Designed miniproteins, single chains. Designs and how they scored, part 108

Each design is a single chain, and the fold is of that chain. pLDDT is the mean over its residues in the fold that is shown.

## One batch from the design tools (miniprotein)

Design m3773
Fold by ESMFold2-Fast:
Structure m3773 (fold): chain A 67 residues (1-67)
Amino acid sequence: MAKDIIVQKAEAAGIHVPVSPDEKIDNIALRIQREAEAKGLQFNFNSFSLDENGKFKYPNAPLVSAP
């Protein structure tokens, strides 16, 4: 579920990365970060912060921003 939302956010930002069901969210985030940085964008890890209920703490936070 959270992985699917992260992938959807990445795709909406024009970032396409391969994802495996066995991957941890942190590994997916690192791959997205590398692609974002390659495009000259800063990756916002806070956009993937989850609370104790597995919900995003900052659902409206942008995935990437200008440096």
Scores: mean pLDDT 71

Design m3774
Fold by ESMFold2-Fast:
Structure m3774 (fold): chain A 66 residues (1-66)
Amino acid sequence: SMMDELREELERLKENVEKALEKGPVTLRAALHEVQEFRKEVEKYDKELAEEVEKLIERIKRALSE
């Protein structure tokens, strides 16, 4: 289902963010952009999932300390 596909993509993005946190700010900014684009898509289909994506965005922003 669309919901299962969106949840699977969020898990993939979470793993990419964990790796990006170890690699540094350039990789982390690229991960932020990807997660932000995913949030725009998800917001149209599932508000609760969009809130979970927003939490991931806030985590990335905190790590960037900007």
Scores: mean pLDDT 84

Design m3775
Fold by ESMFold2-Fast:
Structure m3775 (fold): chain A 69 residues (1-69)
Amino acid sequence: TKEAMIKTAVEWLREQGVPEEEVKKTEEELRKAKDPLEMILVAEKWAADQGLSEEEIEELRKRLEATLA
């Protein structure tokens, strides 16, 4: 579900030590996405903007894809 994807992304970002203000902005952007693929794209773009590594972004993508199964 959309809520499961949002929760997964938000919890992962908090685990990475991202500030709560940035987590809230990401949650808002994810809620605006129309479908799960757009949500993954938004999450990846946001993680890159926060300076996360390619490896960390790949891990986020895998976690989000798992919520689609």
Scores: mean pLDDT 79

Design m3776
Fold by ESMFold2-Fast:
Structure m3776 (fold): chain A 100 residues (1-100)
Amino acid sequence: MTPEQRETVSSMSGTMISSVGALFSAELLTKVGSEEEGKKAMEEAEKLKERAKKVVEEGQKAIDEGDDEKAKEVRKKALEVTKEIGELSYKLDKKTLELL
């Protein structure tokens, strides 16, 4: 496994772990907030999880094909999705704290 492939795998893992964290934040909001706000949060978190899964699928293909340039592109996409997940998690956690 090349250094590029290892970094891509690490980024993909981080994106998937972050997506699970966002789902946890959304689920917590469903218990302390309004049911409508909780449902919307879960839908947004699930959408980001699907995007994370697609990035992982693209990354696995790039690694299997030995395409280091595609692996670098996937790593960049993984970081972008992770940033969006982080922004959602922050928004949800802040709202949960305001309701407690």
Scores: mean pLDDT 84

Design m3777
Fold by ESMFold2-Fast:
Structure m3777 (fold): chain A 55 residues (1-55)
Amino acid sequence: SLADLLAAIRAVDNDALKQAVALIRTQTLTDEQKQQLAQALGISVVDLLLTQKGL
């Protein structure tokens, strides 16, 4: 599930951010899911969206 993936991402290094961006690029996420993903990675939603645009 998405929750299991986010838990795994939270436990790894900066490559986790690239995996999270790939997930966002391949799936349409709700605002709630974006907030959950940002919290799991320890970043802001704005930083998450900027990373998505940068890749």
Scores: mean pLDDT 62

Design m3778
Fold by ESMFold2-Fast:
Structure m3778 (fold): chain A 72 residues (1-72)
Amino acid sequence: SAREALLERVRELERELLEEVERLKGLPKEEYERKVRELTRRALAEVLALLETLPLDEEERADLAAARAALA
């Protein structure tokens, strides 16, 4: 189903994020924390974009828009 395909894509994004974060552990703490924050924000933005492909009601669409605004 479309929902199952979306869930699989979200899991792929999570795996990619965790692998990238692991590669950053050799960096100075300040640079590590800055890059982790940036990677996390990008991953969340991609997840929110994927959620918009689902059949959402008006309230769910409003909540999703608010979540996107919070990442800006």
Scores: mean pLDDT 80

Design m3779
Fold by ESMFold2-Fast:
Structure m3779 (fold): chain A 70 residues (1-70)
Amino acid sequence: MITLSAAQEQAALHNLKSANEDVRLAAVAALSKQPSLSPEAVTALKHLAENDSSVAVRVAAGMALKDKGF
């Protein structure tokens, strides 16, 4: 599997703040495919899981965190 480079992770973190729900979902999916999450990614995903306007985005972020032991 192809892991994200630091630049690609930063792009995914930026995309978590997109106004477009599909872009945010794609960013969550990209981060969830990593073998481990950076502290910045964990913080961003936790915020998204608790506060996002989309139920699908909240569920996806929560599942990504759970899969990484958070």
Scores: mean pLDDT 78

Design m3780
Fold by ESMFold2-Fast:
Structure m3780 (fold): chain A 107 residues (1-107)
Amino acid sequence: SLEELYEKGYKIGKEYLTKGKSIAELLDELVEAIDITTASVAELGAFFRGFLEGLGIKISDSDNTKQALIFAFTNGLTTELLKAKSIEEAEEAVRKYLESLDIDPEP
C-alpha cells in the first residue's frame, strides 16, 4: 500500500541520518524497498515523501516552488538510477540527490 511505502521511506531516511550509514548502504536499502523500474508515480511519490520527511524535510509545509523543486530532484534521482550502468553511477546519483536537498552525504 501507499501508506506502507511512506513508512518504509521514512524509516530509511531517519536511519540514514541517525546511524551513520554510507551511500552504498542507502542505495541497497532503496533498491530493496522499491522497484523504481515498475513503481507507479503514486508509489514513488509515497515512498520518497516518507524518505524526505525521514531526513527532516517538511514537504507538507512547502510552497508550490519548493514542492516543484523537490519533485524535480526526486524525478532526477529516479531517472539517473534507471540510466545507471554501474553501482558507482547509482551511488553518485544518490549522493547528488542528497546534496540537492542540502543533506551532507559524508558528514
Scores: mean pLDDT 77

Design m3781
Fold by ESMFold2-Fast:
Structure m3781 (fold): chain A 59 residues (1-59)
Amino acid sequence: SPAAERAKEEIIELMRKSLPHLPSKRELIDWLKAQGFSEREATRIVFEAISRYMKEISE
């Protein structure tokens, strides 16, 4: 969904700016749940955002 894609991009941007104090996966999941995502959807968004970020920095 457009909202999920936006959330992934916001997480990636946050990770780029937050070194050395990266947010935990739990903090990111709780942030997404506060925005209306379910636990399952939030976990998926966080996983996909981290995977995308790791791919970008390895290229």
Scores: mean pLDDT 78

Design m3782
Fold by ESMFold2-Fast:
Structure m3782 (fold): chain A 55 residues (1-55)
Amino acid sequence: SPEQLAAELEKIRQEFLRKAKEAHDAATSVAEFNARAQELIAEYQKKVAEAIAKG
């Protein structure tokens, strides 16, 4: 249902934001943060696409 999809997308969003904060806090350089941010964005996009495809 649209409500179940919205709830799953919000969960994915909250997990992404938490991981992004952890990546920022742990990074010792801009390059390190950028590398982890790219990985997290790719993971986020994949999870969003999977949730939408699953319904």
Scores: mean pLDDT 86

Design m3783
Fold by ESMFold2-Fast:
Structure m3783 (fold): chain A 83 residues (1-83)
Amino acid sequence: MPPVVVGFRVTLRPDATPEEVREAAKRIEEAALSVPGVLDVRARADPASKLIGVTVELEDESVIPAVEEALRSVPGVEKVVRN
């Protein structure tokens, strides 16, 4: 079966600094990669909008809930939405 690719939009707290947004992107990649069944992760920070776009490659769709929980566990994350 081909791997599943899922996108997430992560919103940081409105008071987050550009440095905090960049650090959160690194923590998001680390957290997602720690989930069994995750094959690859790409996080793109937009410090001006307090947003991080996340793309995750998974072995199968059953891994999605664990990834969502891992992303929500990152300090400074206000909201996680699946695309």
Scores: mean pLDDT 83

Design m3784
Fold by ESMFold2-Fast:
Structure m3784 (fold): chain A 80 residues (1-80)
Amino acid sequence: SKEEEVEKLSKEISDLVQELIKKTGDSEKVLEEVEEERAKIFEEEHEKLLKENLFGEKDVRLEFDIKIAEKLLEILKKKL
């Protein structure tokens, strides 16, 4: 299900965040960078939804969450 995909991606992101903290030794900086990247992705994807005039269906929100998580995961993998 889409909910299971969101949970899987969240776990993968969490694991990468822990590896980045371990690599850098600075948990505050890593968490700040992760939130900045997430916010940027959210703004870009949210703007696309607004331009498409999509009404707030649950499935659209789950697809939105999945897309943000996938893009964040890709960015974090490149930082390792």
Scores: mean pLDDT 80

Design m3785
Fold by ESMFold2-Fast:
Structure m3785 (fold): chain A 66 residues (1-66)
Amino acid sequence: SSQGVRTSLLDLARRLLEQGLSREEVIEEVKKVADRMIETLRSQGRDDEAQQVKEVLEQVVKEMRE
């Protein structure tokens, strides 16, 4: 679900921040994880789900920069 993806990406961001990464380094790592999920979904013909992950990533990045 899109909410499950959002929770997973936010939990990843929180852990990386706790490990001492900068906000921009964390954003780059979260983008890499989401991009791998998108590629996997697209390779399986799950384009609608890949688009949902992309939209969730955009929301997470926006929240991290607010």
Scores: mean pLDDT 86

Design m3786
Fold by ESMFold2-Fast:
Structure m3786 (fold): chain A 64 residues (1-64)
Amino acid sequence: MPEDVRRLREEGLAALAAGDIERAEQVLKHLEEMARQAEDAGLTDLSEQYKAAAEELAKELAAA
């Protein structure tokens, strides 16, 4: 997993674990923006990795 994808995912999950829902939502939006940017650049694998991280964080937020 690219370092940036992993770091953002870990930051979002850490914010959620700390009860910082606003920060977790900001990280989620950032992951979604990075996924779109990667897709626009033709970086399909990177885009899919950002989308997967965003989906995981979104499910954790919905379960909280």
Scores: mean pLDDT 82

Design m3787
Fold by ESMFold2-Fast:
Structure m3787 (fold): chain A 65 residues (1-65)
Amino acid sequence: SEEDIKRRELLVKVVELLKAGYRTFEEIAKALGISVGTVREILDILLKMADVSSLEELLARIDTV
């Protein structure tokens, strides 16, 4: 579905920004041209997918630099 495609694209882009050193909802929202609320929703999904409870734990799992 269109919603699934959009969500998948946003998940990939948010992960790329986190790997690039973006650390706040504000910075990610500005970089992607989306709302802070959308960033929060995507980050909540990423936390659940990685089975972690915090952004710091998520970064440890996906940040390779």
Scores: mean pLDDT 77

Design m3788
Fold by ESMFold2-Fast:
Structure m3788 (fold): chain A 81 residues (1-81)
Amino acid sequence: SIVEKVAEFIKEKAEEKIKKNGKLTSEDLKEIIEEAVKLAKELLEKEKPEDVVSDVPLEVRARVITEEAIKLVTEKVMKGK
């Protein structure tokens, strides 16, 4: 799913920042979230589901998917222990 793809992107980018800087800052999170929104838009554009195009603006849908992806990453971290 798009949510899973965006979640993996967020996880990989966060891991890169932690490896490089030893920690994940709020500025790093902000950059990762904005890149994740851009990725979500590209994935939504490729799928082009009718309901997504008619119900909500693409920007809003991409933000919602990114929020769900962040929740999924958090769940995977908690469940992976």
Scores: mean pLDDT 72

Design m3789
Fold by ESMFold2-Fast:
Structure m3789 (fold): chain A 95 residues (1-95)
Amino acid sequence: MSLEELMEKLRNAKTISEAQKQIDQLIDRAQALIDSGTPEGLEEARRIVEALREMADIYQEIFEKETGNPGGAKLFRDSVLKIVDALEERIREAE
């Protein structure tokens, strides 16, 4: 599956379960790309990280809409951002 197809699925997620599935797939792909140690892999991993960061607010809205829990929605968003920050650190260390 292409990076663009994965990111399109991420942007089109409508439920928490759909969002989590796409987030998990993108995280797995980013980790594999970082572990490859190739310049091309690191560039693709950065694009995934940027996409996840941009979508963090939308994930919060999806969670709040589905659960009616604003506090839980914020924690969900913050957990995604922590994963993004960890991936960004790994990319910097791999350079």
Scores: mean pLDDT 80

Design m3790
Fold by ESMFold2-Fast:
Structure m3790 (fold): chain A 100 residues (1-100)
Amino acid sequence: ELTEEERKRRELFRDFLLKVQDLASKIIALAPERKEEINRILDELVKAMEEYLETKTPEAKQRLDEAMDRLITLAESIDPEIAAELKRVYEEFKKKYEEI
């Protein structure tokens, strides 16, 4: 049985992932040649999120930060506006996560 706080964290991660996947799809539409690289980063991001949800360690958080930094940096080379939106989504996620 999950606690109310654990349910909120999982819901927050799911909502965050859906937003990131939507933005990543927009980047792929603009630069289809980068699809393979973007999908690799998304796979890394999902693994980092799952690890952070399970372990809650600083090391797992660092891996999540690193995966997001990679995606944002890649996005910035394609569309700075989408990169800014990814950064905003991640900052909002971190703020809401601290509130739980």
Scores: mean pLDDT 84

Design m3791
Fold by ESMFold2-Fast:
Structure m3791 (fold): chain A 98 residues (1-98)
Amino acid sequence: MKRLSYEEILQSLYDAVKELYPDNEKVHELVEEMIEKIKNEKDPEEKERLLRGARLAVAALAAKHAGRPQSHIDKLIEDAGKISEEVKEITEEIVKEA
């Protein structure tokens, strides 16, 4: 199996969000802004941190769509906060708009 590029990983995350929340333009916009930030990040360490944050944000959206308890969603947001405050804020905003 061919290893996925960063671009392929980011596209798969965006496609998953559009499948979960097809009519939520605000969620799409926030996820697109996050993807653009990752693509434009030149520091490899920060790029990996932002990508890890993106995966947690999509996991939180999937958990909300699946009707999981708020405590489970809050834990995913807290895990995003362990990466950085910025990643936590982005994850909270995306989940709030969903």
Scores: mean pLDDT 80

Design m3792
Fold by ESMFold2-Fast:
Structure m3792 (fold): chain A 86 residues (1-86)
Amino acid sequence: MNVISDEQGRKIIDATVERLRELGFSDEEIKELLPLILEYVEKIKESEEFRKEFLEKYGNVENPEKLSNEDLAKYLLAQSLKEYAP
C-alpha cells in the first residue's frame, strides 16, 4: 500500500531539487543525485516502516554540512517529506 501519493512524491522531488539549488549545487550535480532521490521516494511510497526509519535517521541532522553529497540529498529529501507528507 502506498504511504504517499504520486502527486506528493513529485512535490517532494521538486522541493528536494530546489533545496539543493539553494545550497549552491549545479544542475549537473543535481542530475547525478536525482537517481538516488527517485529511488528513496519510491521506497518511502511503498513502506511506512522505511519512511519512519528514514525520517528518524535524516530528519534532524545537526551537522548537514559534514554529510556526503548523497547523505545531504537524503537529509534534504527528509525535510521535503516533512513539508509535503507530514
Scores: mean pLDDT 81

Design m3793
Fold by ESMFold2-Fast:
Structure m3793 (fold): chain A 85 residues (1-85)
Amino acid sequence: GVEEAAEAAARGIRRAADAEGYLSAEEAGGGVGEGAGEAAAAGATSGDAGNTAGAEVVGLAAENGGRVSAEEAAEAAARGIAEGE
């Protein structure tokens, strides 16, 4: 479901984060894609939800000058997954 997909996206994001807990837009998008892909394969979310999560994270990174914290990225991904359902 949405919670499992959001947790998977957060794990992907945290794996991609630097030692200070930050990512570029590309890194955050890749982390969301990996985590949401795992969740979709397990039947926990749709591809559309994953796409929406990626768009939310990329948008947030653009607002922040191309860099986001893992926490901010995970929150944005969770919102996107919920909206994409």
Scores: mean pLDDT 75

Design m3794
Fold by ESMFold2-Fast:
Structure m3794 (fold): chain A 91 residues (1-91)
Amino acid sequence: DVEAALRAVAEEAAANREAITAELAARIGEEAAAEVAALVEEAVRRARAGDLAGALLALAEAQALALEALGEDERAAAWRERARERAAALE
């Protein structure tokens, strides 16, 4: 069900945007938080356009940048890999 999948990805992206923006603005400053927020916005746009793979990759890049800004480079790399696996499963 493409409609249900699109809704789920959009909801995940929106919830993730709220959590990331609030936490990152407090910890890494406004500039880095804005970059992460822009990637979450891209994920929502891609999900609405039916690009589920692109939406997941954009969302994961937002999360990876957040982790890198917090010094969690290994977790960022693992998150990007998880996104590639999830995106491949949607093709």
Scores: mean pLDDT 73

Design m3795
Fold by ESMFold2-Fast:
Structure m3795 (fold): chain A 95 residues (1-95)
Amino acid sequence: SDLEKLIEAIGRLMEVHAAHAKEKGEELKVKFEVLDPSTPEAKEKAREKVNELLELQEKENTLVLAVFKSDYSDEEIEELKKAVEEKMAELKAEE
């Protein structure tokens, strides 16, 4: 499924970032966010959130994973979040 392919791709990306963090003597930091573009007010909040996420990525070496609420069901979002959390735990156990 497209969701399974996305989970696999996220896992591979997290592995690459974990290797880079280890080389720098740092822990892997990951932020998973759901952005809602459905209303003008929600879109403005999403824009503010993107600015915060960019600062985490640029200043704190955080891997930012962002998805749009309109592209996924609540159940698919929970599966993505769980997959990220499980992969994070796996990668931390290897260090």
Scores: mean pLDDT 79

Design m3796
Fold by ESMFold2-Fast:
Structure m3796 (fold): chain A 81 residues (1-81)
Amino acid sequence: SAEEEWAKKVLEEIEKLTEEIKKAIEDGDFERAKELGREIRKLINEFLKKQKDEKIKKEFLEWVNKQERELLALYMKALRE
């Protein structure tokens, strides 16, 4: 369905932006990493507003939380080194 294709595109965009954040952190471009993080937050909010399946929402949030923790760890390491 169009909703399923939309959901897949949102996940793919979040993954793409996450890789761009990692590259920005590695390059020391923390302002770009912050801006990309805001774009991800918009996509997360839109996904949660449109998704009605509670199980899909739970799995999505667990995946998002894991990605966020990994990015925070990378960012903190970059700031300390």
Scores: mean pLDDT 82

Design m3797
Fold by ESMFold2-Fast:
Structure m3797 (fold): chain A 110 residues (1-110)
Amino acid sequence: MEALIEELVRLAREGGLSLREVAALADELAAEHGGPVGAALRMLSGLALRADDEAGGSGERGWELFAEYLRRLVAENRAAEAEDPATAETLAALERAVRLLIERLRELLA
């Protein structure tokens, strides 16, 4: 997951996309996919919007916060995995959601 988070942030920043633009792409993909993956994409959208708002206009700080929030969400779900089988599905859906965003960003930047 860490390598995927780093790749997502790198592609978005190199492409000149804002956190709000990435949030909008995540919402579009959520509508296309639905189910647990759609829910995970909506979570990613929410984290991006939250990071943008908390950064107060600092793009660098916003991307740092987004990566921290996503790492925390993954770590919390990994810690809960032994107690709740639904957590394994959530982790798989989060990884799929990040991969879908990376694929969409690559298409837009080509």
Scores: mean pLDDT 82

Design m3798
Fold by ESMFold2-Fast:
Structure m3798 (fold): chain A 80 residues (1-80)
Amino acid sequence: DIPEVLKDLKASEVKEYAIKTKELNPDNESVNEVLDVVIEVAEKNPEASAGEIIEEVAKRLKMSVSAVEAFMLQVLDIAS
């Protein structure tokens, strides 16, 4: 199951956290590649839940949903 903290985030909040994390880590190409996809998916799907965004990001990057969830939990920790 998707962690409750991620499940309750809105697309606008997911985008904001991803942008903030990218600003703190501008030279990390691998992390920023994932963050750019998160930002794009959230921006194009403003009504989507964080869970739906995570599923779409996982599909586009050919990652597991669990891997994207773990990544987003780290994004929240960095952005906080």
Scores: mean pLDDT 80

Design m3799
Fold by ESMFold2-Fast:
Structure m3799 (fold): chain A 77 residues (1-77)
Amino acid sequence: SLLDKVESLSDAQLAQLLAYVKAHPDMAPEDFAVLLAARYGIHVDLELAEALLAAARASTDVADLRARLLGVIRAFE
């Protein structure tokens, strides 16, 4: 499931994702969807990509990022 894929991401992978999102504040949801698919094998529609990108932007650290991403996915299922 999508939830299992996100839960399986390592702390190092989440740290890289968080750093990338913080370095690219103007990233479009379409670009984020491409990033998730290409680097993590996570395939999401544009609506979910937008919500996940907003969650990543709001995150302060890896633990916060993990919790927020899982919360978004649960809300969309």
Scores: mean pLDDT 87

Design m3800
Fold by ESMFold2-Fast:
Structure m3800 (fold): chain A 109 residues (1-109)
Amino acid sequence: MPSIDEVLARIEAALRAGRYVEAMAILDAFVAQATPEQLAAFADAWVDRIAAETDPALVESLARMLGVFLLTAPGLTAEQREAVIARLAAIPNVSPETLEFVRLAAAGA
């Protein structure tokens, strides 16, 4: 399995290129092979990456894809999902609309 940082970098590159289907395929392949510990670490690394991003379009794309991840990741607890959402809500560059999308996506799991 590639490292968490490598997987996140590949998803970011696909999102920057507008290749949403490729980004989803990379995410799905990682989720299918990841342990619950790796899923939790991946979510934390993803929030850290969003916090460091200054491109508003990429912030939105990364945050929306994180919402999809939180919906579909089989090893994450509700409490872990809520903790990730709370961290995302503290990031000034994430729009209220995108935060609402992530909350709704995670609640649908």
Scores: mean pLDDT 83

Design m3801
Fold by ESMFold2-Fast:
Structure m3801 (fold): chain A 84 residues (1-84)
Amino acid sequence: MLEALRERLGGKRVVVLSPTHAEEARRTAEAAGAEVVAVARTAEEAVEKALKAGADAVLIAEPPENVEKAKELVEKAGLEAVVL
């Protein structure tokens, strides 16, 4: 799994979406070679922070509702959605 994450996140600026496990999710993204620019607790917050920071992707480590809804919101904003 780390190799697949490195392929998708390596060298990218990433917002981590994790309502309750933000530090673990951040460490996972950084281990994959991502620059974590923000952490968010909601999909809407993740999109807002990603657009403000000029991020490339959102790592959906722990969706607040479900992964499909979070992924749709991220992709609709023109960002890459990466699910852990």
Scores: mean pLDDT 80

Design m3802
Fold by ESMFold2-Fast:
Structure m3802 (fold): chain A 101 residues (1-101)
Amino acid sequence: MEKEKEVRKLLEEIAEELARLAQMVTDPSTTAEQVREHVRRILELVRKIKEIDPEKGAEVARTVAGFLEGLADQAEMLGKDPEIVEVLRRGAEEFRRLAEE
């Protein structure tokens, strides 16, 4: 019960951070460094879930990887800075690696 409550709170935080990242990608003032810092924060949250529940952490990492690939495709379609697209694609690769740890 307590473990499940902690994982649920972390999942809610990850959902909020992903929503913010999506907004940042559509904002013309957003820099690649800001996107990188935000992806790093999401990585830390997913690692916390993996420490509590390795299977759930791996599942969440795979889901986030797919989300970041989708954001990278959207950023590319919108003609965003190629560095932002690269940061999102590298982030997806890091989450896929985290899922297999």
Scores: mean pLDDT 86

Design m3803
Fold by ESMFold2-Fast:
Structure m3803 (fold): chain A 84 residues (1-84)
Amino acid sequence: SEMELEELRRQAEANITGAETSALFAERALAEENKLQLVEKYYKTGIDSATRALELAQKAGDEELIKKAEEVLEKIKKIYEEAK
């Protein structure tokens, strides 16, 4: 139904926002002395949110949201690599 698709898109957008927030905090954590521990915390939350966003976007068939979820997922992974 149209209402179900709109709810899937809304949930995907919320999870993208959550993942982007986690990525922002992870980036800020790179300046800290205990950067690996802090980045790992935000990485776990960010990966969960980005993965959920991708699942929801795929169910909604929304190509733009799928791309945004994939971009955030890649961004979070790159931040974690930089923290090592």
Scores: mean pLDDT 87

Design m3804
Fold by ESMFold2-Fast:
Structure m3804 (fold): chain A 88 residues (1-88)
Amino acid sequence: MLSEEEKKEVSELLVELQKALEAGDEEKALEAIEKLKELLLKHKDSLDTGVALAMARMIAHLSKNKKVIEKVDELAEELSPALVAASK
């Protein structure tokens, strides 16, 4: 499970992702996803990771930015097998 400080950092990164996409700053949006990936890979078996991933995916899809959507889908594929394995 993420610490309270890590949960706050995840929330801040999701806000950064949304702001970058609203500004059309694809580079900053991709940076936010990479930072989010580093945090979530440390806690890939946690429910917090699943929630954060779902929020990131929703934000990316609402933006309609194909590169950002592809990057979030890559993160989902990398995290989803670990989350599925943890349930067995």
Scores: mean pLDDT 76

Design m3805
Fold by ESMFold2-Fast:
Structure m3805 (fold): chain A 70 residues (1-70)
Amino acid sequence: HMKKYKITFKNKKLTDEERAKVIEVLEEVGAKDVSFLSDTEIEAIMPESKVEEAKRKLKELGYDVEIKEL
């Protein structure tokens, strides 16, 4: 079950290296069409069952994120 999500990074601007790492994590959980909308916002299509795993993995890397279904 694939859905579109907006991922918001709280109080953190990502470096280019951090952006690459975030994209890698999202792709590992099956995300597609990963796009940066702003310095703190990403849009991605991913399996609904993987949203909590993505959030957990990003938190383990030190990123505080809010994930909202679009």
Scores: mean pLDDT 81

Design m3806
Fold by ESMFold2-Fast:
Structure m3806 (fold): chain A 77 residues (1-77)
Amino acid sequence: SLQAQAQSIAAGLRAGDRAAVTRAYDLIRQAMQNRDQNARQVVQQLTDMLGPDVVQFLTTATAQGVSASATVQALRA
Protein backbone atom coordinates (compact mmCIF):
# COMPACT_ATOMS: atom_id res chain seq x y z
CA SER A 1 0.00 0.00 0.00
CA LEU A 2 1.01 3.65 -0.39
CA GLN A 3 0.92 4.08 3.40
CA ALA A 4 3.28 1.11 3.86
CA GLN A 5 5.70 2.65 1.32
CA ALA A 6 5.62 5.99 3.19
CA GLN A 7 6.13 4.27 6.58
CA SER A 8 9.11 2.27 5.24
CA ILE A 9 10.78 5.38 3.79
CA ALA A 10 10.09 7.47 6.92
CA ALA A 11 11.59 4.76 9.16
CA GLY A 12 14.67 4.53 6.91
CA LEU A 13 15.14 8.32 6.89
CA ARG A 14 14.92 8.43 10.71
CA ALA A 15 17.56 5.63 10.85
CA GLY A 16 19.94 7.47 8.48
CA ASP A 17 19.53 4.91 5.68
CA ARG A 18 21.00 6.19 2.39
CA ALA A 19 18.73 3.78 0.46
CA ALA A 20 15.68 5.48 2.02
CA VAL A 21 16.98 8.85 0.74
CA THR A 22 17.31 7.46 -2.81
CA ARG A 23 13.75 6.04 -2.58
CA ALA A 24 12.49 9.46 -1.39
CA TYR A 25 14.33 11.14 -4.29
CA ASP A 26 12.72 8.77 -6.81
CA LEU A 27 9.24 9.43 -5.39
CA ILE A 28 9.76 13.22 -5.37
CA ARG A 29 10.98 13.11 -9.00
CA GLN A 30 7.91 11.03 -10.01
CA ALA A 31 5.58 13.42 -8.15
CA MET A 32 7.14 16.61 -9.56
CA GLN A 33 8.30 15.67 -13.07
CA ASN A 34 5.83 12.93 -14.08
CA ARG A 35 2.88 14.17 -11.97
CA ASP A 36 2.38 10.61 -10.70
CA GLN A 37 -0.66 10.66 -8.39
CA ASN A 38 0.49 7.64 -6.33
CA ALA A 39 3.95 9.20 -5.84
CA ARG A 40 2.28 12.50 -4.84
CA GLN A 41 0.15 10.66 -2.26
CA VAL A 42 3.24 8.94 -0.74
CA VAL A 43 5.05 12.33 -0.57
CA GLN A 44 1.97 13.82 1.17
CA GLN A 45 2.04 10.98 3.74
CA LEU A 46 5.79 11.57 4.27
CA THR A 47 4.96 15.23 4.98
CA ASP A 48 2.42 14.11 7.61
CA MET A 49 4.98 11.74 9.22
CA LEU A 50 8.19 13.81 9.02
CA GLY A 51 6.92 17.38 8.81
CA PRO A 52 6.94 19.91 5.95
CA ASP A 53 10.48 21.21 6.65
CA VAL A 54 12.06 17.77 6.16
CA VAL A 55 10.09 17.12 2.95
CA GLN A 56 10.93 20.62 1.62
CA PHE A 57 14.62 19.91 2.29
CA LEU A 58 14.37 16.53 0.50
CA THR A 59 12.61 18.22 -2.45
CA THR A 60 15.38 20.85 -2.74
CA ALA A 61 18.09 18.17 -2.42
CA THR A 62 16.38 16.10 -5.15
CA ALA A 63 16.18 19.12 -7.51
CA GLN A 64 19.84 20.08 -6.89
CA GLY A 65 21.16 16.50 -7.26
CA VAL A 66 22.58 16.37 -3.73
CA SER A 67 24.09 12.96 -2.90
CA ALA A 68 22.14 10.64 -0.60
CA SER A 69 25.12 10.56 1.81
CA ALA A 70 25.18 14.37 2.09
CA THR A 71 21.40 14.45 2.65
CA VAL A 72 21.65 11.80 5.41
CA GLN A 73 24.33 13.93 7.13
CA ALA A 74 22.19 17.11 6.85
CA LEU A 75 19.04 15.37 8.20
CA ARG A 76 21.01 14.19 11.28
CA ALA A 77 22.25 17.73 12.03
Scores: mean pLDDT 83

Design m3807
Fold by ESMFold2-Fast:
Structure m3807 (fold): chain A 75 residues (1-75)
Amino acid sequence: NRQRARELARQAERLYRQGRYDEAIRLADQAISLDPDNWRAWGARAGALHQQGRFQQSRDYALRSVELARRQGIP
């Protein structure tokens, strides 16, 4: 369900901005499970991982986010 994945990804981004990194990761993972092509979810997870000092995992998720966004016409 792509619409629900988008809603969850947006909630994950909001939680990330609030510093609620564990909850952001949880919602981002749910969004990825529903739509693995949702670049926002990969990006939100990458950001939260970076803030937790998990740099290797953050890089992997960030690269996937960029790849997916580019394929969807997002710079």
Scores: mean pLDDT 84

